# Designed miniproteins, single chains, continued (5): the designs that were tried, part 30

Each design is a single chain, and the fold is of that chain. pLDDT is the mean over its residues in the fold that is shown.

## One batch from the design tools (miniprotein)

Design m17014
Fold by ESMFold2-Fast:
Structure m17014 (fold): chain A 95 residues (1-95)
Amino acid sequence: SPLLELVESARRAVEEIERRKKAGEDDFLIAMQIDSLARFLLEKLREMGVPEEVLKEAEEGYKKIQDAIRKGNVDEALKLLRELVDKVEEWVKEQ
């Protein structure tokens, strides 16, 4: 499934961001990676025509991630990104 492949790729990307953060990569670079992945996931969900309810939840998740980044809370942004990917994965597995 293209959706399952998208989610598996996003999960691996989150794990990579977590590794880089643990290795002491700069918070600005980590925040940019979080934003880029969340935006990419949201755009792909739109392109794939997921139900409006799923898309709305993902958009709300992205807004929370952006707010955390703006406040300089990179730990919260990464947690919210993980939660976003987990919610999308749960929905995809129910298809």
Scores: mean pLDDT 88

Design m17015
Fold by ESMFold2-Fast:
Structure m17015 (fold): chain A 80 residues (1-80)
Amino acid sequence: KKEEEEKKKKRELGFDLSVAAGILLIVQAVHDDPAWAEEVKDRLIDEIAKKYGLPKEEVERLRAMTPEELDALGKKYIEE
């Protein structure tokens, strides 16, 4: 039980960092080239989600967001 709890906690921390890193990479791409990022947003989200193991719910949320909303989300993660 102790090892399972430690593994779960370690996985959750690593997972949260991966999710935050994935979101920040999407935000950085939007910031660097907003027009290109807007056109390829879905591909960018899919690629980063697969690489960083983002949950389906988070992927769908990110796909529904505008580039401006993604930028605001990234700033929130940086300030927290």
Scores: mean pLDDT 61

Design m17016
Fold by ESMFold2-Fast:
Structure m17016 (fold): chain A 77 residues (1-77)
Amino acid sequence: SAAAEQARRDALNVGVAKAVNDAIEKYEKGEMTLDEAVQYARDKARALAEAHGFPELAEQIGEAVATAVRNQYEMDK
């Protein structure tokens, strides 16, 4: 049903937000380099997309999350 799909999308969005925050926290605590934090967020977001039934979005969500983590600490040209 549409409601069940929306619930999975909402769960994915919550999970992705947590992955971004976890990556940022690990970087700020010195547990990861920025590149490691970006890769951690990318990999976690891809896995979450697959786990919630959106494997077709895994790469897109992973790249969006990687960009979000990177842009938190770096300025684009």
Scores: mean pLDDT 84

Design m17017
Fold by ESMFold2-Fast:
Structure m17017 (fold): chain A 88 residues (1-88)
Amino acid sequence: DELKERVLEAARRLAEELGMPEEEVERFEALFEKALPSLSDEEIELLLRALELQTRAVRDYKRSGGKLSPELLEEARRLQEEIEKLLA
């Protein structure tokens, strides 16, 4: 329950960082609300990590004028490996 609420909050934060209008943020959040009942707890945790990582990437990109930190790129690579393991 709290894990699902954290995903919805993370999705909202990402949409706001991407500069989506409030109406589009609500629509984006609703998309995740519809998907969440079909996901396992492990899939929800990976989704949360992906959303949080993407939000950090957007913030770093804006702050740096178009560059991503090496640390953030490495975290993205590790997350991709975990997704591949889940799908295998």
Scores: mean pLDDT 77

Design m17018
Fold by ESMFold2-Fast:
Order: C-alpha cells, then sequence, then structure tokens
Structure m17018 (fold): chain A 62 residues (1-62)
C-alpha cells in the first residue's frame, strides 16, 4: 500500500482504532521524513479531533 493510500484511508475512516493503526503503519513502513510529511497533511486536512491528537502525538515522537 502506498503512503498516499494510507493517508487517504486515515482521512476517510470514522473508526478511531483503524485511524490509529493506519498512523502506526505509516510510522513503521516509511522514513521519518515521509512520515512527517504525511502527518502534516493529515493535521491540515482532518476535521476529527481524536485523529488530529493522535497525528500530533505521532509527529512529536519522530
Amino acid sequence: MSLEELVEQVLATTDLSEAIALLQQIKDTFSDQETREALQEILERSTNPAVLAAAEAALNSL
């Protein structure tokens, strides 16, 4: 699965557990730089406060 596909799945999901798992998959699969760029896009495009909090926490752990 591509980084772009994973980002779109995070943005499209209504399941918080699925969103967290997808964010972890991005972090485990891609470089720190690619993960940072993906997390920044999720933070800019997401309207779900729980997903925003999870993405911010993931970004701060890089």
Scores: mean pLDDT 81

Design m17019
Fold by ESMFold2-Fast:
Structure m17019 (fold): chain A 76 residues (1-76)
Amino acid sequence: MLSPETLILLQIFVLNSIVLLVERMKKKGAPEAMIEKELEDGRRVLEDIEEMAKKTDLSDSIKQKIEEAKKRLERV
């Protein structure tokens, strides 16, 4: 059984992959509607991470990774 922290780290990996995809789409001039759809999917993943975080005693390092991932999603 995976720990809650491991599950959160896996979700952060998924969110970072979405951010990277959005950055690549922007660089290639993809339509704004397609970019916004990926950003909406990223926001849903972030909401799932934050809900898991509320239910779990997380280390400060994981809390920081969540804030960094949130900031990356907001900036892209």
Scores: mean pLDDT 83

Design m17020
Fold by ESMFold2-Fast:
Structure m17020 (fold): chain A 100 residues (1-100)
Amino acid sequence: SMKDLLKELIKFYDKLIEIVRESIKNKKSIEETAKKLREEIDKFEQKAKKEFTEEQYALFKSAVDSLKELLDEAIKNKKSLEEILDYLEYQKKILEDALK
């Protein structure tokens, strides 16, 4: 169902948020954090490709591609981990509000 897909996407964002929070706590670089985020994004994309319908996969692929572009921009522009965290938390809130 669409609600089950939204729940899976929320869990995915929770995983990304956890990675960024741990990186902030441990004072890791944006490059190290972006690498770890990209690994989780790639895992999610592979899972989605196998488990989702073609239309569902296309929607999530668009979101995944946007996240990859955001990470590349964040590295290029030397954005803070806190700014990445704020973005991910905001996206999660939108998804949670859609589930209500």
Scores: mean pLDDT 82

Design m17021
Fold by ESMFold2-Fast:
Structure m17021 (fold): chain A 97 residues (1-97)
Amino acid sequence: SLKEKQKEALEAAAEAAREAGLPALSEEMSFEEVRRVMVELARLEGVHPLLGEAAALFIYGKEKEAKELLFNAILERTPTMSAEAQEEAEKVRAELA
């Protein structure tokens, strides 16, 4: 079952999906169904599919996994980083671990 925090996140995601013309999201949907819609939303917005997967994980209360995937998606979009940016990224990764 979804907790109040996850329900609020699902409602926000449902509004974004509706504005993009995607299927309506509900708490009765499986993780896989929500993940598919969120990945589709990410592609329509021209962002990395992993951002959609991270959003689905967040909605299902897997915040740590969601943040890790979001961080990895950012790194895939910016594969070449300065030494200073890499040091900052390592600090963020340590906080997510």
Scores: mean pLDDT 71

Design m17022
Fold by ESMFold2-Fast:
Structure m17022 (fold): chain A 140 residues (1-140)
Amino acid sequence: KAEGYLQKGEVYFAEGKYDEAIKWYEKAIDIDPNYGRAWYNLGKAYEKLGDLEKALEAYTKAVETDRGIYRPEALENAAKLAEKLGDYETAIKFYERLARLSRPGSPRRIEALRNLAKAYEKMGKTDLAEQYRAEAERES
């Protein structure tokens, strides 16, 4: 049942009907609150509508409820939205988790390390910013 609601939401999302997609994703989550894919898709739909706070909340839920399939994508999207909202502490938390989850030398890890350096620089943490910049360069 939950998967059927998810699929209906995906059809509306593909049609650009983001408000309708959200309704179906919420129905999927109502049946299965641990459905990480539904939370991830809900985040994407809110992001398309420009509701960045709701998108961040949904991606955060996707990270916490689905370990394997959407965790890196949800972490990356959550971190980027936190940065756009000026919440560098939250962005750092998600980028640190993304870096730890990503394979050494992978493009995802290198980008997460670079984004950690930028976020720490924004907070005036120059020593930490330089540390993560150097780590990204070593893996590049």
Scores: mean pLDDT 86

Design m17023
Fold by ESMFold2-Fast:
Structure m17023 (fold): chain A 61 residues (1-61)
Amino acid sequence: MEPSKEEKVQETIELLEELGLHDAAKEVREDAEAGILSDETVDTLLANVRSFKERLEALRA
């Protein structure tokens, strides 16, 4: 299933919260609600957060 922009934003927020980056998660939520996040910015943020989480999980494996 291809995620919508809203789903990508929500996943980014959830991943940031899981990583303990609560302030960053709040900023992403506020920026998304304000409509100032482009699709490119959302994709970049999600990719970076996913990459960071994968690296942390690999270190804990």
Scores: mean pLDDT 79

Design m17024
Fold by ESMFold2-Fast:
Structure m17024 (fold): chain A 91 residues (1-91)
Amino acid sequence: SDEVREGLLELARLLRERVEADKSLSPEQKAAVLAAIDDLEATVRARASAEEINAAAGRLVNAMIAALGEEKTQELLDQALEEVRRKMAAR
């Protein structure tokens, strides 16, 4: 649905903001994660299949784990997902 696509675009936007603001990350770590975020956004905006969107989301999670480790990945995802949930609940 368009609502799910908008939620994914908001998730991508929030993740980008948090990655860019994180002073503990190297430029190389930021670039790797931001490239995966760009891939997810492009896939969603192209109205790709659910399978293709799920694959892009999986690549983003893998890129985050590779660059940040599992703990930082979980923290960033949890915070971004909580913000998306709060915005959806306020409608």
Scores: mean pLDDT 84

Design m17025
Fold by ESMFold2-Fast:
Structure m17025 (fold): chain A 84 residues (1-84)
Amino acid sequence: MSAEELAEKIIKALQKKSWSRTEMGELLNDLRRASLETLYEVGKIMKEKGVPLHDALSVFNVYVALVPEEGKEKLEAFRKGYES
């Protein structure tokens, strides 16, 4: 999955504001499979598309809650991309 594809998936999820267990599981698996480099690029794309940081971070907060160490590393990569 490309950074553009992952960013679009996250944006669509945020717009729905309702997550099935399946949708959350699929997104979590996509985040788990994404490299730190990919998540950095996702952060940049989210900023360019005008997604507020706190909305974007809400997705990663679920990941951090479920897999703290891995989730925190991926959240930090995303945040650095967004802030670049």
Scores: mean pLDDT 77

Design m17026
Fold by ESMFold2-Fast:
Structure m17026 (fold): chain A 97 residues (1-97)
Amino acid sequence: EIPEEYLLPEEDQLRIVENLKKYGVELPLPLSLYEALNEAGALMHQLGLMPKDEDGNDKPLTLEDIEEVAEHLKEKAPELAEIFRILAEHYERLQES
């Protein structure tokens, strides 16, 4: 069971699922923030799109970095960038709760 407070709005769930399908990832509805974050993060790692530190290692992602990640991906993977943008908006709403 997904707590209602972590459940993404229906319009956001549909947009995320549609964008993930473009990369061959299919998720069942309903979709939580946690499930969407995990799948988008795993996909970014698989595509080699993780931000790199000065030593060339994958930089760890935090929830606070989601908006920055969305901007970074905007030109390279616009569908993945849209997913992170949606998740950032929902995460901000959860922090205000």
Scores: mean pLDDT 73

Design m17027
Fold by ESMFold2-Fast:
Structure m17027 (fold): chain A 72 residues (1-72)
Amino acid sequence: SQMQQLLQQMDELLQQLSTVADQSTVERYQRTLQNIKRQFQLNANNPLQQQNLMDVGQTFIQQIQDLIQQLS
């Protein structure tokens, strides 16, 4: 599913971030990802909120990619 692909991409980007960022920065982004995962679970029967969460996830991916580029 698109959600599973998004979540996998976020996990992979966090692994990449951990090679260039300090522990506190990585932990902050890990907490954000955990919150996104929880929101998907809480909104499993709410298609409109799931669509909004997909947009949130895409924004989060962009933020991690930008940060990796800045730190590399």
Scores: mean pLDDT 87

Design m17028
Fold by ESMFold2-Fast:
Structure m17028 (fold): chain A 66 residues (1-66)
Amino acid sequence: SKDEKQAQEEMHRQMLTERYALEGKPAGLSDEEIANRISAQDGKRAQLILQEVADKLAQEKAMKAA
């Protein structure tokens, strides 16, 4: 769904921001490639961020409907 895609993109953005702050951007790799590698390396962190973003989007959608 659109919400799931938005949550995935936000998770990738957060993980890239954290990695670049610590290590810098590797040469020769796209942001998408790096995000996929980070998500694969730290699947638990990726899952937690994805869940938090998805929960926030669901809550915001529910509040907007009220």
Scores: mean pLDDT 75

Design m17029
Fold by ESMFold2-Fast:
Structure m17029 (fold): chain A 61 residues (1-61)
Amino acid sequence: MIRSPWRALREAVEAGLPLDEETLIEWIAEYYGISREQARADLERMRAGGLTVEDVRALLA
């Protein structure tokens, strides 16, 4: 199944999470039912693409 970090992040922002890196990793892991190591990799791929959590939050504002 294709995982979309964007969808998990949108849900996190809507839930009012602090958007700390560790909190996001746990959120992504729970959202997709994957390990925290896989969630860290997904988040790192987003950053490699030039996107940060702060950027996602700004777009959703």
Scores: mean pLDDT 66

Design m17030
Fold by ESMFold2-Fast:
Structure m17030 (fold): chain A 86 residues (1-86)
Amino acid sequence: EARRYLEEIAELEREIKELVENKRYEEIERLAERYRREGREILAALAELALKTVKENNSAEAKAYEEELRERIEEELREIVERAEE
């Protein structure tokens, strides 16, 4: 389960990186909207972070958001690992 969660995040990060490199920002916005609609808050936040980073020129706000998001991912991973051991 933890492996699947990490794989899903890695796949999304790869997709977002490709979209950023190709300047397809509208698709990243649509991706964030879709994940929020589906209740996948962490995945939506990853897409939003990428948009903040590219559109806001690496603002301090974007960096703070990145730190909060990484902490949330670590918390979810810890919960998944604990459930797998139980």
Scores: mean pLDDT 72

Design m17031
Fold by ESMFold2-Fast:
Structure m17031 (fold): chain A 87 residues (1-87)
Amino acid sequence: SMEEEYERLKEEAIERIEELVEEFKKKVSDPEAIEKAERMKENVIKMLEEMKEQAIKNNVPVSHFRSSLEALVERFEKELKELEKEV
């Protein structure tokens, strides 16, 4: 079903977000930066859940949902890289 495909893509995006934060934590020892990265992770996971709910409600094509998730993950990666530069 489309709902199962949305869930799979969401879970893959969450796994990538978690990997990015773990990579960040290996490079950065500043507790405040780590706390900020963890908060950013929580916020983006909440956004991913809301995106799935909207995709189900609006019957969004799987390809469009995938593209939206990829864009969100790219944005998150860029924000983490900027945070890394601040420490």
Scores: mean pLDDT 88

Design m17032
Fold by ESMFold2-Fast:
Structure m17032 (fold): chain A 95 residues (1-95)
Amino acid sequence: SPEDQREAEQLMGDFEIQLQDILLTYARNNNDKSVLEKKIQDLIDWLEERKKTSSPEVQELIDELIEVLKTLLTDPSKFYQKLLELHDRSETFLK
């Protein structure tokens, strides 16, 4: 529905802003991996809380965002591909 699509778009916007802040903080801390790991875990925890009040379709999107965050730590090349795929999916989500 248009309302569920708007919710997914808002979630993606909030996620992208938080992800940019994490990456900037990581760079400003001389690429300290412990800083990255902590910030990613904090964002995962935020997504898990958000999931509790979300529709089933938005819950699926949240699960994919969590997997993208995990990929950033293990395979950065696949991270960007998955992020683009989720962006495209969110634009067609619930249409």
Scores: mean pLDDT 74

Design m17033
Fold by ESMFold2-Fast:
Structure m17033 (fold): chain A 64 residues (1-64)
Amino acid sequence: GAPEAPGAGGPYEAPLSEEVQKKLKDFLRTVLGLSEEAANEVVEAIKADNLAEASAIIQAELAA
């Protein structure tokens, strides 16, 4: 059984799994047409919980 620590709690999905990261990169490159570098930067921003940076990178790539 999972250990219960009700006083602290813990992030269960703080890091993205490698499979999720791969799917995100594939989606960004295939569906949105981002470059490999831009897709990598977006995934790194999401891993850092910096959604504003991720959004800015996507917008810059789509606008260029």
Scores: mean pLDDT 73

Design m17034
Fold by ESMFold2-Fast:
Structure m17034 (fold): chain A 76 residues (1-76)
Amino acid sequence: HMEEVFREAEGTLNGLKAAFIAGEYVDESLSFSERLKKAVEVLDKLGISLTDPQAAEKVEENREEVKKIAEEINKK
């Protein structure tokens, strides 16, 4: 059970890191909470879960798609 708890914690931390990285491509004029909401939408469109222990790495590897999706979301 401890290994499962540790994996869940790793997933949460990597998911938050992924959201922050994606948030850098979201409109900087928005409040922190609005930027996070849009960053989560970017991750959702990419199929990246906030509980995925590789979420941050996947965002880094797919930066071009992250940027493109963020630009699309910024128009809404």
Scores: mean pLDDT 72

Design m17035
Fold by ESMFold2-Fast:
Structure m17035 (fold): chain A 62 residues (1-62)
Amino acid sequence: NQEKLDKITAAFKDKNLTREKAKALAKELGIEVSDDTSFSELVAILSGERLRLTTELDPSLL
């Protein structure tokens, strides 16, 4: 989980984050995305995953 969170954080710190980079990251995280998924949808998916991983790292939020 920490490795996934680190990858998402690094991607969001990259001001040049592209649709292809976001799609590749989603696939690396095991998230199923279609080739037709828009950049905004990919950002929303990655933001949701980041929130889930953050809560999983805090046992009090389980």
Scores: mean pLDDT 74

Design m17036
Fold by ESMFold2-Fast:
Structure m17036 (fold): chain A 95 residues (1-95)
Amino acid sequence: SRAEIREKVLETLERVTAEARKHVPDEEVERVRARILEVIDATLADESLSDEEKAERSIMAIANFFSELADRHKLPEEVRKRIEEIIREGAEELM
């Protein structure tokens, strides 16, 4: 259901946000999180998309925004791999 997709997507977002907060200032992580939430809410509200497409696009939004954040802050490879693993686990639970 849309509610179950939203719950799992938000769980993934919160796990990635928690990891990013260890390495990036809270204010910037919260700005990125807010932008991702806008994309997720718009995606989940789009009745033209299937549940699978909603899940995929929501996870991709998390991946893309945090990849850009990691690049901007030159995060170590170990941190990038942890974030990627969290996103992969979230994607597997949804897809």
Scores: mean pLDDT 86

Design m17037
Fold by ESMFold2-Fast:
Structure m17037 (fold): chain A 105 residues (1-105)
Amino acid sequence: KEKALKHLKGALKSLEAAIAALKAGDLASAKFYAEEAREGVEEAIRELEKEPSSDKEVQEAKKHAEKALEYTEKAIEAVKAGDAEAAIKYLEKAREYVEEAIKAL
């Protein structure tokens, strides 16, 4: 659980940095931070997969982390398309799911 929490907290900071970059008009930095967030969420999911399947808190955290990954990937595609407004909305959703995953642990 502790390693997953560390990766989720790292991903949360990267998502916040990506949102700030988009609001500043810096698409390149936003893409970099969104990709860092994606990697952090993927690492958190890998650590959660090492835990027992009977651990309901771990399964709930994993479900939220998988949703965070989905929205982070959508945000990266929106950044690539130059759609900063859509990217911000997807990153804010990803942030909400990372926060829920952290709360479940």
Scores: mean pLDDT 87

Design m17038
Fold by ESMFold2-Fast:
Structure m17038 (fold): chain A 70 residues (1-70)
Amino acid sequence: SAEKRAALEEAFKKSLTEQMERNLAYAKENNDTEVARLYQKALEKVDSDFDEALKYYNQGVSLLRKKLQG
């Protein structure tokens, strides 16, 4: 039903926002300034433009992955 889908989408958004907040805290603790900036931009967009928030978050995750590989 539409009501169940809306509830699942809201739960997903909340869960992802909490993950972004935790990852931002970790990036700050590790002095990963570039990653922290990307996660901060993602959080700023989570309520206004969720697609843009996901792009910033994915950029931060990709940057961390490259750092771990090098």
Scores: mean pLDDT 85

Design m17039
Fold by ESMFold2-Fast:
Structure m17039 (fold): chain A 72 residues (1-72)
Amino acid sequence: SLEELKETLKEGEELFEKGTEEDLRRAALLYGVVLGLIDIKRALGLTTPEDEELEKRAEENLRKVEEKLPPA
């Protein structure tokens, strides 16, 4: 649900604020989950403007995580 996506994004943001490598990797995973679920909703024609806003926020947050983590 939309509420579950919001909670998942918030959990990722709380992990990002903690800032350890493990927390940053966990945040990246949660942002990936949000993005994947929104992509599925889009394929089904079920996205709302709020889903699109969450997608943008998750994409921006994932970019910030990638900037802080060492290259794989």
Scores: mean pLDDT 82

Design m17040
Fold by ESMFold2-Fast:
Structure m17040 (fold): chain A 71 residues (1-71)
Amino acid sequence: MMEKLKELYLEALEAARNNEELPQEKLEELEELMANSSEEERKEIYKEILEENKEKIEEEKRKAEEARKAR
């Protein structure tokens, strides 16, 4: 369960980076897994993703902020 949730979360981040949306089927699966996971499990997955993709997340956050300021 947790590994699948982490995989879908990473895929969602990659899609966001490419200005793409996850297919509806994957979004529903992600929502189901999040609903069936504990708050603690989600925090652990988020921490792992932050550690693995720290630089990528920072760059994406910066781009989002710039896009917001531009319009």
Scores: mean pLDDT 71

Design m17041
Fold by ESMFold2-Fast:
Structure m17041 (fold): chain A 78 residues (1-78)
Amino acid sequence: SEMRELLFAEASLGMLRMMKWVAKKTQDEAFKEHAITKIEEYIEEVEKLLSKTTNPEVKARLEEIKKELEEMKEELRK
């Protein structure tokens, strides 16, 4: 269901937020590159979900998740 897919996307976002926090605190370049790669993979997954989503509330939240993932990626590149 779209709601279950959204819940998994939220859980993935939470994990990636933690990875970003660790990367920024440790300044570990290898871990930072790994985190960026995972964020890029999840952006692609969210884009696939968006293309299949019909519920407007789920779609709006997935678009917010994608925006946050893009911002996280740019922060880690700095």
Scores: mean pLDDT 88

Design m17042
Fold by ESMFold2-Fast:
Structure m17042 (fold): chain A 77 residues (1-77)
Amino acid sequence: SSLLDAYEKQINASIKTAEYLGDKATVDKLRALQAEIKAAIAAGDRARLAQANIDLADVQVKLTRLLRQEGRMDMGA
């Protein structure tokens, strides 16, 4: 679905950022969130999807702050 594709693109961008920063724990967390979002969408579980989206937003804020501090922007970012 277009919704799943949009989440996949967002999470993959975050995984690239975490890998670039050497943050293996955040990479693993993002992969777990990717699986969780896919499962929530497949199950039609809106509450589960909402929680995963909150967790994803928290990780996104953290990674954006760290990326700015490092000055390590990729051309695709």
Scores: mean pLDDT 81

Design m17043
Fold by ESMFold2-Fast:
Structure m17043 (fold): chain A 59 residues (1-59)
Amino acid sequence: SALDKLKAAVAAKIAAKGSLTDAEIADLAAKYGVSLATAKKIQADTNLAIAKALVAAAL
């Protein structure tokens, strides 16, 4: 689905460079036909998941 492609693209960019700019998230939202609000939520959820994984790895 478009949401799964967006989630994968967001995760890949954050993994590669540590962050995603507002312009990059807007471009990805437009590319996959997803609302900017939904794309920003996916970015926030992805950052939270990465933070949780880093905390777990530091145990």
Scores: mean pLDDT 80

Design m17044
Fold by ESMFold2-Fast:
Structure m17044 (fold): chain A 76 residues (1-76)
Amino acid sequence: MGDPEKGKEIFEKYLANKYKYNGKGLGVLPDLTNVTKSPEEIKAILREGIPGVLPDLSDVLTDEEIDDIAAFLSKL
């Protein structure tokens, strides 16, 4: 199970700074809290990326880090 506190730290370090996104749809990324209903759906988006918007992060983040981010975003 992902850790939402670690997920927040990873999200702020790797995603929020690069994409100016806070999980609430600010910047060029959609609001991930509105496009997914579960951590598994968020993990799928982060692993696959969004064409033209979010690159595939599986080469940058570990599966554990993706799980932590999904746990953070799913609680928002």
Scores: mean pLDDT 62

Design m17045
Fold by ESMFold2-Fast:
Structure m17045 (fold): chain A 99 residues (1-99)
Amino acid sequence: PVPPEKHEEVLEKYIETVRGLVEAARLVRDDPEGVGEREGVPVEVIRETLEEREPQIRRLEALLEEYERLREESEEEAREFIERRLPELAAELAAEARA
């Protein structure tokens, strides 16, 4: 359980983290060569990493899309959705990362 006074802050932080990951993935998909040049990493390594992480990235994208869709209708429903789904997805991703 998160203390009531920190609940909103913790949620905002999680949402920001997910948005950052999705945005980074979009940049890599749109311009893998440019990302490789900026980061000093060969484009082959960038593409290979993206392919390996694609299933996880797609789940994060789907989570964000549903959150933002709900938020347009009701911020309260969007918050309830993310509070429930984000910990579930984080546990799933952590289990996969341990394999």
Scores: mean pLDDT 74

Design m17046
Fold by ESMFold2-Fast:
Structure m17046 (fold): chain A 87 residues (1-87)
Amino acid sequence: LTEEEKKEMMERGKKVFKEEAELIRKKLLAEGKSQEYADAYAKRFYELALELLKLAVEKNASREEVEKKAVEVITKPKKEAEAAYAA
């Protein structure tokens, strides 16, 4: 990938993950989760998704590293929000 292509992928990915985080937040609120739970979950999802994007696009990380981070994106926001807010 060229540096221009990497930049475009980063910008697109950031936008997509920001939109996904907001959809997750709204869904959790609709399901009766607290504001604190929904906000913490969405924020952590976005942070981990950006780390995944950087590993895949900017760092050209190994498949194993990318897969490990992808598991964190899926599992950690829920685990951390449940531990903190028990909602």
Scores: mean pLDDT 82

Design m17047
Fold by ESMFold2-Fast:
Structure m17047 (fold): chain A 85 residues (1-85)
Amino acid sequence: STSSGTVKAGQDSVLVGSGPPGDYEWYKETPDGLKLIASISADGEITFDKSVEGRFVIGRVGGDVYLNIRDAKPEDEGTYIVRRT
């Protein structure tokens, strides 16, 4: 399943992946298409794109996964898509 959320510069945002265990990926919409920003595997392995590494944080609470964005920068603003694979 696919869900989406918007991120605004200067604000905190949480992008939730809810569903059965699996791999979850967060993409940002860009003029050139979808850019992979972050992922978490069913085994808990986390990856970040270089542009957000050290700034964005992934957490788990129960069965849900959360991409946490604090004090979003102007370059972080936009529409994000969460996918389970």
Scores: mean pLDDT 82

Design m17048
Fold by ESMFold2-Fast:
Structure m17048 (fold): chain A 100 residues (1-100)
Amino acid sequence: DDVLGWVLRLGPELRAFLERAVGAPVPEDVTFSFVLGAISHYAVEQGWLDPDAPGGVVEIPADSELARLLGTTRLDLRDAEALLAALLASPGVAELLARG
């Protein structure tokens, strides 16, 4: 199954982060493609995406809110399954509701 279509229930901290990142209210239940897109856009806006690295690698400051939410300081945004696993492994960050 394409994990991008999976539906997640957002924990309150991740939801609040995403609302700030996108500048709009975010539903509690969203597709993983929405979460991936919002994190990717935010990382680019913060200058965390290395434009000289082979695509999608993000270095997240260790003291950032996103690093605390994900439990990691390095992401490959091309590895959607790894990001999804990180979100689901962290207590209270996100819960899987449905597979697309």
Scores: mean pLDDT 79

